# Ledger of designs, part 1: designed miniproteins, single chains, continued (4)

Every score and structure here is a prediction.

Each design is a single chain, and the fold is of that chain. pLDDT is the mean over its residues in the fold that is shown.

## One batch from the design tools (miniprotein)

Design m12001
Fold by ESMFold2-Fast:
Structure m12001 (fold): chain A 130 residues (1-130)
Amino acid sequence: SKELKERVETAKELAKKNGVSPLHLAAATGNLELAKELVKEGEDINAKDDRGRTPLHLAAEGGYLEIVKFLVEKGADINAKDDRGRTPLHLAAENGHFEIYDFLLEKGADPSAKDDRGLTPEDLLAERLA
């Protein structure tokens, strides 16, 4: 649609100003249609922002299951670590997104990976459930 083309251009402009990819913005805002169009246009699925975070990190943190599924199916690095040693699985656990947590585990996410605090996704899940 015309609105989608305008959103793509706006996302690209905002991303350049903020040192992130347009796909980071789509993932952070839960915009699946924008994410699909950006990937179709050749945006890097595994681009890292200024905090070492990939689009998959942002989708998992935000609870956007359909974007998480889309990114994983398109070859997102499921075990990518941000600058704090956190994986998408850490962020799903910390934010209580249990369906995303289960999906990522099924797709080969490491529940025993330690962040810079020495905490695993399993540790964060236990804290969330307590």
Scores: mean pLDDT 90

Design m12002
Fold by ESMFold2-Fast:
Structure m12002 (fold): chain A 86 residues (1-86)
Amino acid sequence: MRSILEKLAKALGITPSSSDEELEKAFRKLDKDGDGVITAEELRALLEELGLTPSDEEVERIIKDADEDGDGVIDFDEFKKLVAPY
């Protein structure tokens, strides 16, 4: 999981030294609907664009690991916890 998130972060230009502003810009690229959350479908599409073919189970695990509220989406604070320290 973390290796996939690290590849995603690097593809979006995120580093451990990235500011909150840089993370917000990366989040907006992921958030195709512009509603302030990332869905499992948006995450899957981006992993596929990176040449990864994640299973439904792998996508669900990433969402569940990030999603403390259990609503099936990742908000900006949850996104920062996943990618910012890597």
Scores: mean pLDDT 69

Design m12003
Fold by ESMFold2-Fast:
Formats: structure tokens, sequence, C-alpha cells
Structure m12003 (fold): chain A 62 residues (1-62)
């Protein structure tokens, strides 16, 4: 599942498996992890990690 999403607020990761991002960053959600969290790439930084669905809003791709 490759879906575009936008960050709703700033998140600073406390663990290496979690993605850090800024409000308004574009994220590509690639799937659901074994932990039930979303797997995403921050398109601004190229970093990948786990995100909570409540921290993002899915948007239509261009």
Amino acid sequence: MDRLAVALHDVTASRPDVLSFKKGDRLLVKGISSKGLLEAENLETGETGLVHQSDIEFVAEV
C-alpha cells in the first residue's frame, strides 16, 4: 500500500524504529508493520520508520 499522507504535527522519535517529522511533511505510507503501526518514508528527508495513524492525515496522490 503506497499512499501519500501529511504530518499533522511535529514528532521527534524517541527510538530508532520511529520516524521523526515536522508538521506538513509529506510521508509515503508503504504498509502496516508487525507492531500494528504504519511503515512510512518521510519524503522531505528520505528517512523511513514507524508512525502512528493519529499523527498523519492521508491525502490523494497527484
Scores: mean pLDDT 77

Design m12004
Fold by ESMFold2-Fast:
Structure m12004 (fold): chain A 57 residues (1-57)
Amino acid sequence: SIAEIQGARLREERRKLGLSQRELAELLGISQSTLSRYENGEREVPYEVSAKFAKLL
């Protein structure tokens, strides 16, 4: 699904930045559990979260 593709890319890019899930969640202003659900493809990544993350790349 699109959520699985988004989540896999988010996880890959986070790892390239050397960030833990907790650290990235803090930078994005979301909970670690919410970030985990995005990375696992359980939820689609909202545009606002994707836009904030893109600014870190």
Scores: mean pLDDT 85

Design m12005
Fold by ESMFold2-Fast:
Structure m12005 (fold): chain A 59 residues (1-59)
Amino acid sequence: MKLYRAKKDVPKTIPTMLGLKKGDIVELLKEVNEDVWLVKSLKTGEEGYVGKGVLEEIE
């Protein structure tokens, strides 16, 4: 399981996006392209698309 942390707050501007707060942990489900990932929030269980540039890998 590959986990990432949100580096900043991410507003949910469209229904398919995942809204995040800085420090939220997500699981990578699918790398859609070089800029956009499908992830799952560990806090809420919600799935959605985010820009990969707002995420950092955690150990």
Scores: mean pLDDT 80

Design m12006
Fold by ESMFold2-Fast:
Structure m12006 (fold): chain A 86 residues (1-86)
Amino acid sequence: SERKIAEEILSKLGREAEREQPAPPEVLEEARRAAEEKGISFDAALAMIRAERGELPAEYSEKFQQMVIDYLKEQGKEHLIDEASG
């Protein structure tokens, strides 16, 4: 399911970003609320909120893309990468 795929990718991104640069308390509170509201993991909500605020460095966009690729490979759906790239 697309929602589960998105949640897994965002959760991995959120955990990695938090390890390198912890989010401010207000962002953590927004992420907590978003997680409860949308029924997703805290890590996924954190990555989403930070991306929406433009607080993720450009390198995290590349990391997100790589995580999508890695996730699709783990699911045996590597062919979807070609569809996404054109």
Scores: mean pLDDT 65

Design m12007
Fold by ESMFold2-Fast:
Structure m12007 (fold): chain A 108 residues (1-108)
Amino acid sequence: LEELRKKLAAGLDVNAKDENGETLLHKAAREGDLELVKLLLEYGADVNAKDNNGRTPLHYAALYGSLEVIELLLENGADKNAKDNNGKTPLDLAKEARRELAAELLEK
């Protein structure tokens, strides 16, 4: 994190996308890396960025059941109604993956 923090402070684009359209925030949300999610949001990461599958970071947090990451993304304006390229919301992915607590957070 310290090396990444220095690069972000030096002007590294926090919203840069890889070949799959994924930002660092997508990867952090998928991995449940709460500290990395916090750092990326501090430097202006787009909570609603879509990858090539139309998925936002919240889709991945929901799919993998990362409760604290789900809460933090929602607190920072993540769109819980965003649909991926298959028409699925984060709630749909949580239910399909049997992430009961994640589904409860998203059902409001």
Scores: mean pLDDT 87

Design m12008
Fold by ESMFold2-Fast:
Structure m12008 (fold): chain A 72 residues (1-72)
Amino acid sequence: YTLKELFDKFDVDGNGYISNAELGTVMRSLGENPTEAEIQDMIREADIDGDGRISLKEFVTMMTSLGYHYVE
């Protein structure tokens, strides 16, 4: 997958957002098994407004900072 393809898989409504609760599932789909503390740190970084939604831009920025470079 590209990061966009991975995001689109979880963006079921096609509105450009995924929930904070889906982030752990996203990481597991990449073969990772993050701890609760790691998930909370990622949520804090990605969801800067605390509204429970992660945009594609926030997702790509976060994943790139974690070393995942599946997108151009």
Scores: mean pLDDT 69

Design m12009
Fold by ESMFold2-Fast:
Structure m12009 (fold): chain A 65 residues (1-65)
Amino acid sequence: MLSERERRIIGAAVLTGSVRKAAERLGVSPSTVSRTLRRAEARGLLERDADGRIRLTPAGEAAMN
């Protein structure tokens, strides 16, 4: 399972569609958000569409619940 910190970061990034806005919303650095998203993407929990939008996979949605 994802940690509460990871769920919070991933949720904010999906909601805002932006690393910068997610970082601002959570009060963390953009590099923290980027590293967390890279790890989640490597695990198959996130995908990026042709427009660069961050979306949860079905596995990512299960991990967030």
Scores: mean pLDDT 79

Design m12010
Fold by ESMFold2-Fast:
Structure m12010 (fold): chain A 153 residues (1-153)
Amino acid sequence: MAEVRPARLEDVPAILELNRLRSKRDPTVPVLSEEEVRRIVEAAQRDPRLTVLVAVVDGEVVGYLVLADRGDGVARILDLAVDPRYRGRGIGRLLLRAALEEARARGARAVELDVSESNRAAIRLFERAGFEKVGTEENFIGGENVLTYRRDL
């Protein structure tokens, strides 16, 4: 059964590999170092405005999500990855649901995210989760458009 929990320092290697697998498919996503992933997980343990969630199946970390509160009553999804082997199994929906519950528990009135226009799989995940397109940035990186999506809470 898939479980969602806060990330731990032991999850850093799995989060790093999931980031690398995402960055190979979406050039708008930075390739993080192990030290950067470690700092993000450590910051999320100390700063209530930052959350890192992991999805676990049979003891394996198979997805993660990064959520940041902006302090304006809007939370932002900064990153969402799911292992290619575990796609289609609802893992991204489970992570996104847990992040929306966390954003509400912190008094966020909305959640925002950015997504590459070519990322039709992520777009369909967000639209099915009741996010609406609120912006477009043209030619952001390498001639790719970035779409801003929002959901009120």
Scores: mean pLDDT 95

Design m12011
Fold by ESMFold2-Fast:
Structure m12011 (fold): chain A 67 residues (1-67)
Amino acid sequence: SEMEETFKKFDKDGDGKLDAEEVKDFLKSLGKDYTDEQVQAMIKAADKDGDGVLDFSEFKVAFSPLL
């Protein structure tokens, strides 16, 4: 799926998670220039584990309306 391909493209570490830098790169690829603080707020809203990163399930819920 496009969403899975997008996630893998921005998962530069290959760990199955996106950090704030990788999420920001993803949003920038969509023409969305968010601040670091806005990106952190988006991650906190989707991050169920509180580890500051998004797994694929959290990414899908947070960003499916943009894909």
Scores: mean pLDDT 76

Design m12012
Fold by ESMFold2-Fast:
Structure m12012 (fold): chain A 115 residues (1-115)
Amino acid sequence: MYDLNVDLAMAAQNGDLEKVKELLEKGADVNAKLLFTDHEYTPLHLAARFGHLEVVKLLLENGADVNAADSKYGWTPLHLAAYFGHKEVVELLIENGADVDAKNVYGLTPEDLAA
């Protein structure tokens, strides 16, 4: 189901809430990694990176791994939300069990990137 998983990731990146709902109903894997990228981001990584609060919420409600680390640098969704300054997404991820002490391959926590 690589096509559905790619479409889910693109919908999450674009903040297309209705398309995210449709693709999850069609059986897209909420935790699928994007194999065509160096980072192998999940949909939650992309929604967090671009600050799509309602999409982040929907993905978490559908069992997205809040602490998923990318395959290249060990960035979690919380690292990306903090780095790109999406404060409401940061708060939502923490409320859903995001590890605030998670270190990427550079030894940086999400809070180190928020400063």
Scores: mean pLDDT 85

Design m12013
Fold by ESMFold2-Fast:
Formats: structure tokens, sequence, C-alpha cells
Structure m12013 (fold): chain A 60 residues (1-60)
């Protein structure tokens, strides 16, 4: 369900700062691919990818 997906993505975002930069980049790429594969949930995946991108930018 959309509710389940939203909670899952929130969990990923919360855990992301504890991951390596390489893992964060892989997650971002996976979220961007998911947005293309699942257009009904595109907004959720895109928003999550943008949050991960911000975390990456803050760490460089």
Amino acid sequence: SKSYLKKYLESIIKQAPSMSIDQQKKIKAQLEQAAKAFPDYKDLFTEAAEQIDKIIEEQE
C-alpha cells in the first residue's frame, strides 16, 4: 500500500546518515529507478531520492 511504502521510505531516509556515502549513492540510484518503474508512486520515490541527495551533499 501507499502507506506502507511511505513508512518504508521514511525508514530509509532516517537510516541514511548512518550509511556510507557509497551506500547512500546506491540508494539514491535505486529510488530514481523505482520512480521510473512505478509512476503511481513517482512523487514518493522522487522526494525520498531528493532527501538522500541532500544528505550526500552535506557530507561530500
Scores: mean pLDDT 83

Design m12014
Fold by ESMFold2-Fast:
Structure m12014 (fold): chain A 160 residues (1-160)
Amino acid sequence: DPAAEIAAQARALLERALELAEELTEIKKEIEEASKNNDQKKIEELKKRLKEELERAERTIEALRNGERYLPLLELTVSPELLATLQQILPLLEELVKKARESLENSKTVNDLLVAAGSLQRFYLTLAQQALIALSRYASPEEVAALAEEFRERVKSLVS
């Protein structure tokens, strides 16, 4: 069933994107704690980790831009329908990645690292939201309602 396959892929994308957004919340907390403790070595380690997350997001942008169905960030081969749905938000994803890159490359303060992390978190939340939009077309209304509620609950935990 093509609809069931698209729904399964969109469900996997939603979960993976939310997990990556939650990881960025933990990175943001570690940046704030390292800043309070004046731990410059920890700040440099976290900057390196953010650079790795940025490079991962940039690989996803390149795959979407090139019409590639395998998404390296999520290690998923997606249907053409899901790819087309994700390509609709490509300009927004590119702006978020560009902001993260500029904040990291010109990082003079801890706040620049938090801006980069926030932009990458918004990148993953934007992907998660688009996966929910795909699910609304291919999954049951009951499943979509449950996943939308889980999404809202998890997003609330990220906004402090």
Scores: mean pLDDT 89

Design m12015
Fold by ESMFold2-Fast:
Structure m12015 (fold): chain A 63 residues (1-63)
Amino acid sequence: MPNLLAVVSKDYEAKTPEELSLKKGEKVEILEEVDEEHYLVKSLATGKVGLVPKSALGLSGPL
């Protein structure tokens, strides 16, 4: 994939409609770095796109 893949390192619950709820161990595609604290990601399990804190993600290695 042209985008970086990451694995969710801890459970995260969305606090706004723009955020994505994720479970530990889920795989996501990083689409964009939105700000210093958040990535825009796509869940590979559900296909949903949303914001997630960078601290909730671990990098799965190179593409």
Scores: mean pLDDT 75

Design m12016
Fold by ESMFold2-Fast:
Structure m12016 (fold): chain A 111 residues (1-111)
Amino acid sequence: SKKEELGKKLLLAAKEGNLEEVKELLAKGADVNYKDSHYGATPLHLAAQVGNLELVKLLLENGADVNAVTTDEEGYSPLDLAKLSTSDEKEEIVKLLLENGADENAKKAKV
């Protein structure tokens, strides 16, 4: 379906840090909270892991769920993946996520 195609393209663009493609896909009606079929990762999860501040900001401005959790055993939030990033923008991304309502307890069964 168009929704599934746009969602998959949005996940890939977010993973690649392609800000302009993300903007275009959202303008075409891509679901900002689209979840991948394997881990339930959203575009915000991928942007936070890549450590792209402008992309994280764009996704939050478009209604990204700051407290979405992956479906693996760890249950990662975007905040969790931001903290694992090696990006120079990591500290600013963590702050932005917290300012947008990220709950440090938004985790499934973290050890």
Scores: mean pLDDT 84

Design m12017
Fold by ESMFold2-Fast:
Structure m12017 (fold): chain A 101 residues (1-101)
Amino acid sequence: ARDERGRTPLHLAAADPDPEEALARVRELLAAGADVNAADDLGATPLHLAAGSTYERVEVVEVLLAAGADPTAKGYAGMTPLDLAELFGRKKVAEVLRKAI
């Protein structure tokens, strides 16, 4: 199912402000066969939303990468998940993404 912005349940889970709920829901959806590289109407993947979060979503980023998320995917305005992590100062997420490239 997709919302009015083309976001999947996995996009919403990756952006969830509750860290325990975000991680649990991401794992549940991936186990159910969710498309880890699904793009919303702006070209953003769940990995973009996790990397651009106001929180250090290190575990969510690691789980998405382990499931085959593309760390080089260019979303809206041509930004990668790494570009978003650096833009928002998410140092630990940025380090994880650099190692995945």
Scores: mean pLDDT 81

Design m12018
Fold by ESMFold2-Fast:
Structure m12018 (fold): chain A 59 residues (1-59)
Amino acid sequence: GELYVATKDVPETIPSMLGLKKGEKVELLKEVNEDWWLVRSLTTGKEGYVSKSALEPAK
């Protein structure tokens, strides 16, 4: 999928959410709705939901 990078630290608040550190790269798996995406961390291999506003495109 397309690659994105976390613009800020994202805490794990519930089990379905993915915690991220600023600068961590993720792969987009599914655009669930306008605000929330299912992604996979390239650092940990874990999958979960994140706000798309916390992500920007990576090369």
Scores: mean pLDDT 79

Design m12019
Fold by ESMFold2-Fast:
Structure m12019 (fold): chain A 156 residues (1-156)
Amino acid sequence: SMEELKEKRREGIRLFEEGKLEEAELLFEEVIAKLTHLLGKDHPLTLEAEMELARVYFEKGKLEEAELLLQRVIKRLEEVLGKDHPLTIAAKLNLAAVYEAKGDRERARKLREEALERKEKVKDNIPKVEGVSEEELREIIERAERYYEEVLKKLE
């Protein structure tokens, strides 16, 4: 069911935050496979789960896999939801973190600044996404922004 998949996504995020990266990876892969079957590969919920998987790849040191997955996710989110959408903003912040870890500070900075400018534009008018609440969308952006700052601190 969709509620079961949403719960598994929340569990995957918890496992990730606890550093249980292999368990988080397997759970996000399961969620992505089931969402792809039910909603399609380019559905916003499928793409959001792929963004979470990219964060797991990043924490495991799979920087090139994380970069390629996030680039694909961003392209699809821009096509489906536009550049100002909260999920697109969150994915760009995650890609900026990958660029920081790869030493490409210029691309990271430009992408972060673009994402945060777009976040300010939509902060008072968050677009509705089927299956994601306004509060969940705000939390997704804030979590991506905090993750970028944490990555930046680890590189100093």
Scores: mean pLDDT 82

Design m12020
Fold by ESMFold2-Fast:
Structure m12020 (fold): chain A 60 residues (1-60)
Amino acid sequence: ELGIYVALKDVAKVNDFTLALKKGEKVEVLKVLNDDWVLAKSLSTGEEGVVGIGHLKKIK
């Protein structure tokens, strides 16, 4: 589901396609890629990348 999410924990960058996040950082989910992964944009840094949906909580 698209919208604004918050990171539930710190997420490390593991390759050039993944998004690194700090706990409490807000992201906009741009595309749902599959049941486990989304393409998101950090609202703090403007960086885009793939992140596991299980690390995020929808807030808007």
Scores: mean pLDDT 80

Design m12021
Fold by ESMFold2-Fast:
Structure m12021 (fold): chain A 100 residues (1-100)
Amino acid sequence: MIKKLSKEELKAWLEELQAKAGSDDVNVADERGYTALHIAARFGELESVKELLKQGADVNAADEVTGTTPLHLAVNEGHEEVVKLLLENGADPNAQLKAP
């Protein structure tokens, strides 16, 4: 579990997750279905969001349980600049959370 993350710590986290998964995919997800882009969006790490999107991160990645996207996390946490960047990169503003 990540409570606060720098850009460097997020890169290390992604590299560890990729090694555990046996993949170099930037879209690799943790046990909850959260990608590095989800984590960067949640913590308002604007530069990390930019780098992940340049690496081909799926802007509309959704966890399999709740359908939570990086945009949902950025909006929930009030990270306005991250919200703007995600929308500029094709985030679906109408993506709905899965019920129940």
Scores: mean pLDDT 76

Design m12022
Fold by ESMFold2-Fast:
Structure m12022 (fold): chain A 77 residues (1-77)
Amino acid sequence: EEAKKYLEKGKEYLKEGDYEKAIEYYKKALEIEPNDLKIQLNYYITLAVKYAKQKDYEKMDEYILKALEIKEKLKKE
């Protein structure tokens, strides 16, 4: 499955510390499966980490909140 391959590539880039490429591949996965909560969660967590590294704490908090909302949805399933 194409979306799963992009999700796996995104996770590989995260493991290497390449957050920009991880975000790119999570976006590609979301283009195929826009409502996949696991892909959305990984995407928002990675954005929060990226903005934390840039010391953009306002955007970091925004994406942490988005990730938390997705995590709550996953718990209810």
Scores: mean pLDDT 84

Design m12023
Fold by ESMFold2-Fast:
Structure m12023 (fold): chain A 125 residues (1-125)
Amino acid sequence: GPRLIFDRVFNREINLDEIAKYVKGLSPEQRLELVEAIFITQDVELVEKLLKEGADVNARDSLGRTLLHWAVLNGGPVELVEVLLKYGADVNARDNLGLTPLDIARLLGQEEVVEVLVKAGADLS
């Protein structure tokens, strides 16, 4: 069956298979593995391995969200945000609602993630 998670910001279920379709630079199986590593296991080492294998860190899904948006939304460890930024994630990427990763981190009260995003050059306005 579909792999579903709950979006804490928008109070809805999200199909991980739908997010994985928008990941580029990897095989279909590796795209699912990357999305599961971000959303379910929060496996920083596996995420870094798949980024090294050619995952497009700045690919946007149908909501305009990047992997960095999703890592923040899912409440992942700060090290997951740091590895995405290390591999060139756009800290100022805006989704289709105009939200940056910093906006989401602030909405969710993620103080350590806010600090990492600001230090990485997040726009405050």
Scores: mean pLDDT 80

Design m12024
Fold by ESMFold2-Fast:
Formats: sequence, structure tokens, C-alpha cells
Structure m12024 (fold): chain A 65 residues (1-65)
Amino acid sequence: MKKKLEVSVEVEDEALKKALLEKLNTLIEKGDFETAKNFAEEAEKKLKEAGLEVKIEVKEVDELP
């Protein structure tokens, strides 16, 4: 694969953090990084609308040869 993907989730609820990380990592491992980014953006928006402080990031890092 041409790129390495990194994901991070910061939220007060540890169970929610674990679930979000597992979902994001599953999508990334399937090579579905666009869906992973969309999921992260939508989840962060929904959780903030519910009054939770949350930060979800998906970053692309190039692997140098």
C-alpha cells in the first residue's frame, strides 16, 4: 500500500473511544480511508451536537521508500 494512515480519538468516555478507534482502524485496514474520514467527521459532529467534547483525526502519512 502506498500510504500509511494514522487515527486518533480523544473523548471522555473510554468505551466510546475504544469503539470509535476499532471502527476507524477496521475501515482503514480495508483500504476504505475515504469512508474512515467521513465516519470520523460525522461522528465528531454528532457527538459535539450531543454536547460531548470530542476530537477525531485521520491523517495520511506517506511511507518513504
Scores: mean pLDDT 75

Design m12025
Fold by ESMFold2-Fast:
Structure m12025 (fold): chain A 93 residues (1-93)
Amino acid sequence: ALERLRELLAELRELLARSTDPELRTLLAGAIEVVEEAIRAIEEGDRAALEAALAGLRALRAYLEQQPESPERRRALELLDEAIRLVEEVLAA
């Protein structure tokens, strides 16, 4: 999970760098921060912090669904869905 979360973090940063939509940029910046916190929580074995990160990812996904459809929005949703799945898998172990 850690290696793939780090890969997702890099992909989120690339998406942010090429995005021109201010609202999408704000949501992507938030997603980057929450994924960084999830990585830290896993490294430290902090289950409560990881559960908080999962809640944050789910909230960001809900906000992204409210944004206008775009290729960048579709990619952001794909990356967040994978991050949510990886965090859920770690919490289930």
Scores: mean pLDDT 86

Design m12026
Fold by ESMFold2-Fast:
Structure m12026 (fold): chain A 63 residues (1-63)
Amino acid sequence: IEEEFKKFDKDGDGYITKEELKAYLQSKGLNLTDEQVDFVIKLMDKDGDGKINLEEFKEMMTP
C-alpha cells in the first residue's frame, strides 16, 4: 500500500494530485477524462482539498 502510494506521489509531498493519478492510470492503459479523474479524487478525498493523502488511499485499498 505505501509503496503503491509512493508510485502516485512522485513529488514526495505526501499527496496524490489529479495530474499524478491521471498519469498513473494512463500508464496502466486507462484513458480517463479530467472529469472522471476528478470524480475518483472526490470519492477518496474526505478532506475536500482536491488531493488524496496516504490515509484516504489506504481506506480505498482496504474497504
Scores: mean pLDDT 69

Design m12027
Fold by ESMFold2-Fast:
Structure m12027 (fold): chain A 60 residues (1-60)
Amino acid sequence: DLFKQFDKDGDGYITGRELKEYLESLGLKPSDEEVEKIIQEADLDGDGRVDKEEFEKWLK
């Protein structure tokens, strides 16, 4: 459920842009640097995107 809320394009990946848009929908105002840091913490492959497995590991 959470992954689908972040993965707005349905491509199986979360980008920093999608994460930023989601956080803005919650009334937050994250900087691009804050969003990038979150993605880097979750992105175990270092490709700048978070797949479902990486997202589940990060939530754990």
Scores: mean pLDDT 69

Design m12028
Fold by ESMFold2-Fast:
Structure m12028 (fold): chain A 117 residues (1-117)
Amino acid sequence: ARDARGRTPLHLAAARGDLERVRELLAAGADVNAQDDLGNTPLHLAAGAGHLEVVKLLLEAGADVNAQDVNGFTPLHLAAAAGHAEVVDLLVNEYGADPDAKDIYGRTPADLAPPEL
């Protein structure tokens, strides 16, 4: 089932950092790469919220690390824009996220990052 924004239960659990609910939904056959109405996957929402353990679990379940939403944002764009340094490190160094991926305006994740990241 999807909500008014096309989000699945897995999107909502990932956005909330509900690790046990994410495990339950994946075990029940939830589509790890489901896209909402904006093209966001559960990984986009977990990465943008800084939920490191949920990000790791979704990637272990086969989430596309380089998935792009309707604006060309990858999970790495959202993690970088939010300043989630540990999520950025995990995505790039352990799961091969493309640090040069460009959004619809030609911006990389680094272009969206706060100066302290």
Scores: mean pLDDT 88

Design m12029
Fold by ESMFold2-Fast:
Structure m12029 (fold): chain A 115 residues (1-115)
Amino acid sequence: GSPLHEAARAGDLARVEELLAAGADVNAKDENGRTPLHLAAENGHLDIVKLLLRNGADPNAKDNFGTTPLDLAIANGHETIVLLLTGKKVDLGNEKPSEVKDYEGALELYKELFE
């Protein structure tokens, strides 16, 4: 992979920031078709996931096997990253009444992720 792939995989936030500021392609694909967002999501690096998304990373990018960053976050149990990548419903506040018991917890987590 590129230096950006290695920094995202390793959780090196400062290096990711440096490389993006230098014009690194946020959606660059490695030999497996994986973007830096795939590697950050797989390894649970929430801060890097947020930074990559802010810089235009495609959350729906598929690798050579059809795997998305969301699929990797789910497979590795990274619940906060799963919520961030699925966050359209939280942004709209349109949760069903039957699911309300966890709604405020999800909203607080969402606020923490974006502040």
Scores: mean pLDDT 75

Design m12030
Fold by ESMFold2-Fast:
Structure m12030 (fold): chain A 98 residues (1-98)
Amino acid sequence: ADEEGRTELHKAAEEGNEEEVIKLLKEGADVNAKDKEGRTALHLAAENGHLTVVLILLEDEKADPNAKDKEGKTALDLALENGHYDIADILKEVQKKK
């Protein structure tokens, strides 16, 4: 983790690097790791509109789609705020199942 508490998984998700996200999860990266702002990789992927990364992260059985950052925002909230309605629709469906 860097000085902001960001793991390599956070950085890969923020950048939309699908191959690196898959590799890091296979290597045992914590899908629910939070940075200093309380954000997970799912928050960063949703905020930046990386649909495929969101789908990869949600396939991990341990992923918490309802995790809140320090401002009380979920990945769904960030997707809606940034106009990523395709991601928002997926997150709404996943939240109903858990």
Scores: mean pLDDT 85

Design m12031
Fold by ESMFold2-Fast:
Structure m12031 (fold): chain A 70 residues (1-70)
Amino acid sequence: FKEAFREFDKDGDGYISTEELGTVMRSLGQNPTEAELQDMIREVDADGDGTINFEEFVTLMTSKGMTFML
């Protein structure tokens, strides 16, 4: 997770956009629609600014079942 987030946080500000989230999820073998990405961000984005930080990203991945705990 940290490596994937870091690769797409190109500005180094600790936030990623909806577009960058889509790329991260595709790199993890997922294929979400733009509408699904926007809905996911709205669920974790407390400020409603359309970006998420690393902590929100981890929460999002866990809530959507993107992590198999084995």
Scores: mean pLDDT 66

Design m12032
Fold by ESMFold2-Fast:
Structure m12032 (fold): chain A 58 residues (1-58)
Amino acid sequence: KIAIATQDYEAKTEKELSFKKGDELEILEEVDSVSVLAKNLKTGEEGLVLKVYLEFIN
């Protein structure tokens, strides 16, 4: 499942994922109602992302 980042985000902790607006993220796991574990397909990094920053396309 793929989502597009709707804005830039800099990770505040080692568990969070950094991304830029327009980056494609692969959703690896739904952690809770507000967050997912995702992989940034541009950087190869994995981390937690809040769903409010994502547009789900696949």
Scores: mean pLDDT 82

Design m12033
Fold by ESMFold2-Fast:
Structure m12033 (fold): chain A 67 residues (1-67)
Amino acid sequence: MSRDERIVEAVKKGIAEGKSIREIARELGLSQSALSRRYKELTGRSPRTWQALTPADLMLELAEEVE
């Protein structure tokens, strides 16, 4: 639970800050493939889907989830 929560948070925050999926994976000590797979398992979507959003659009989605 805690580890998976950190992965999801790191991906969302990293993309919002303009980091690449590779950079986020490196911060978590994971390969890009491992990060992609875990994120799909946890959220039902790939990190590439989030990467396709602008940081502003992603922040709006994060605000909706907190709501």
Scores: mean pLDDT 65

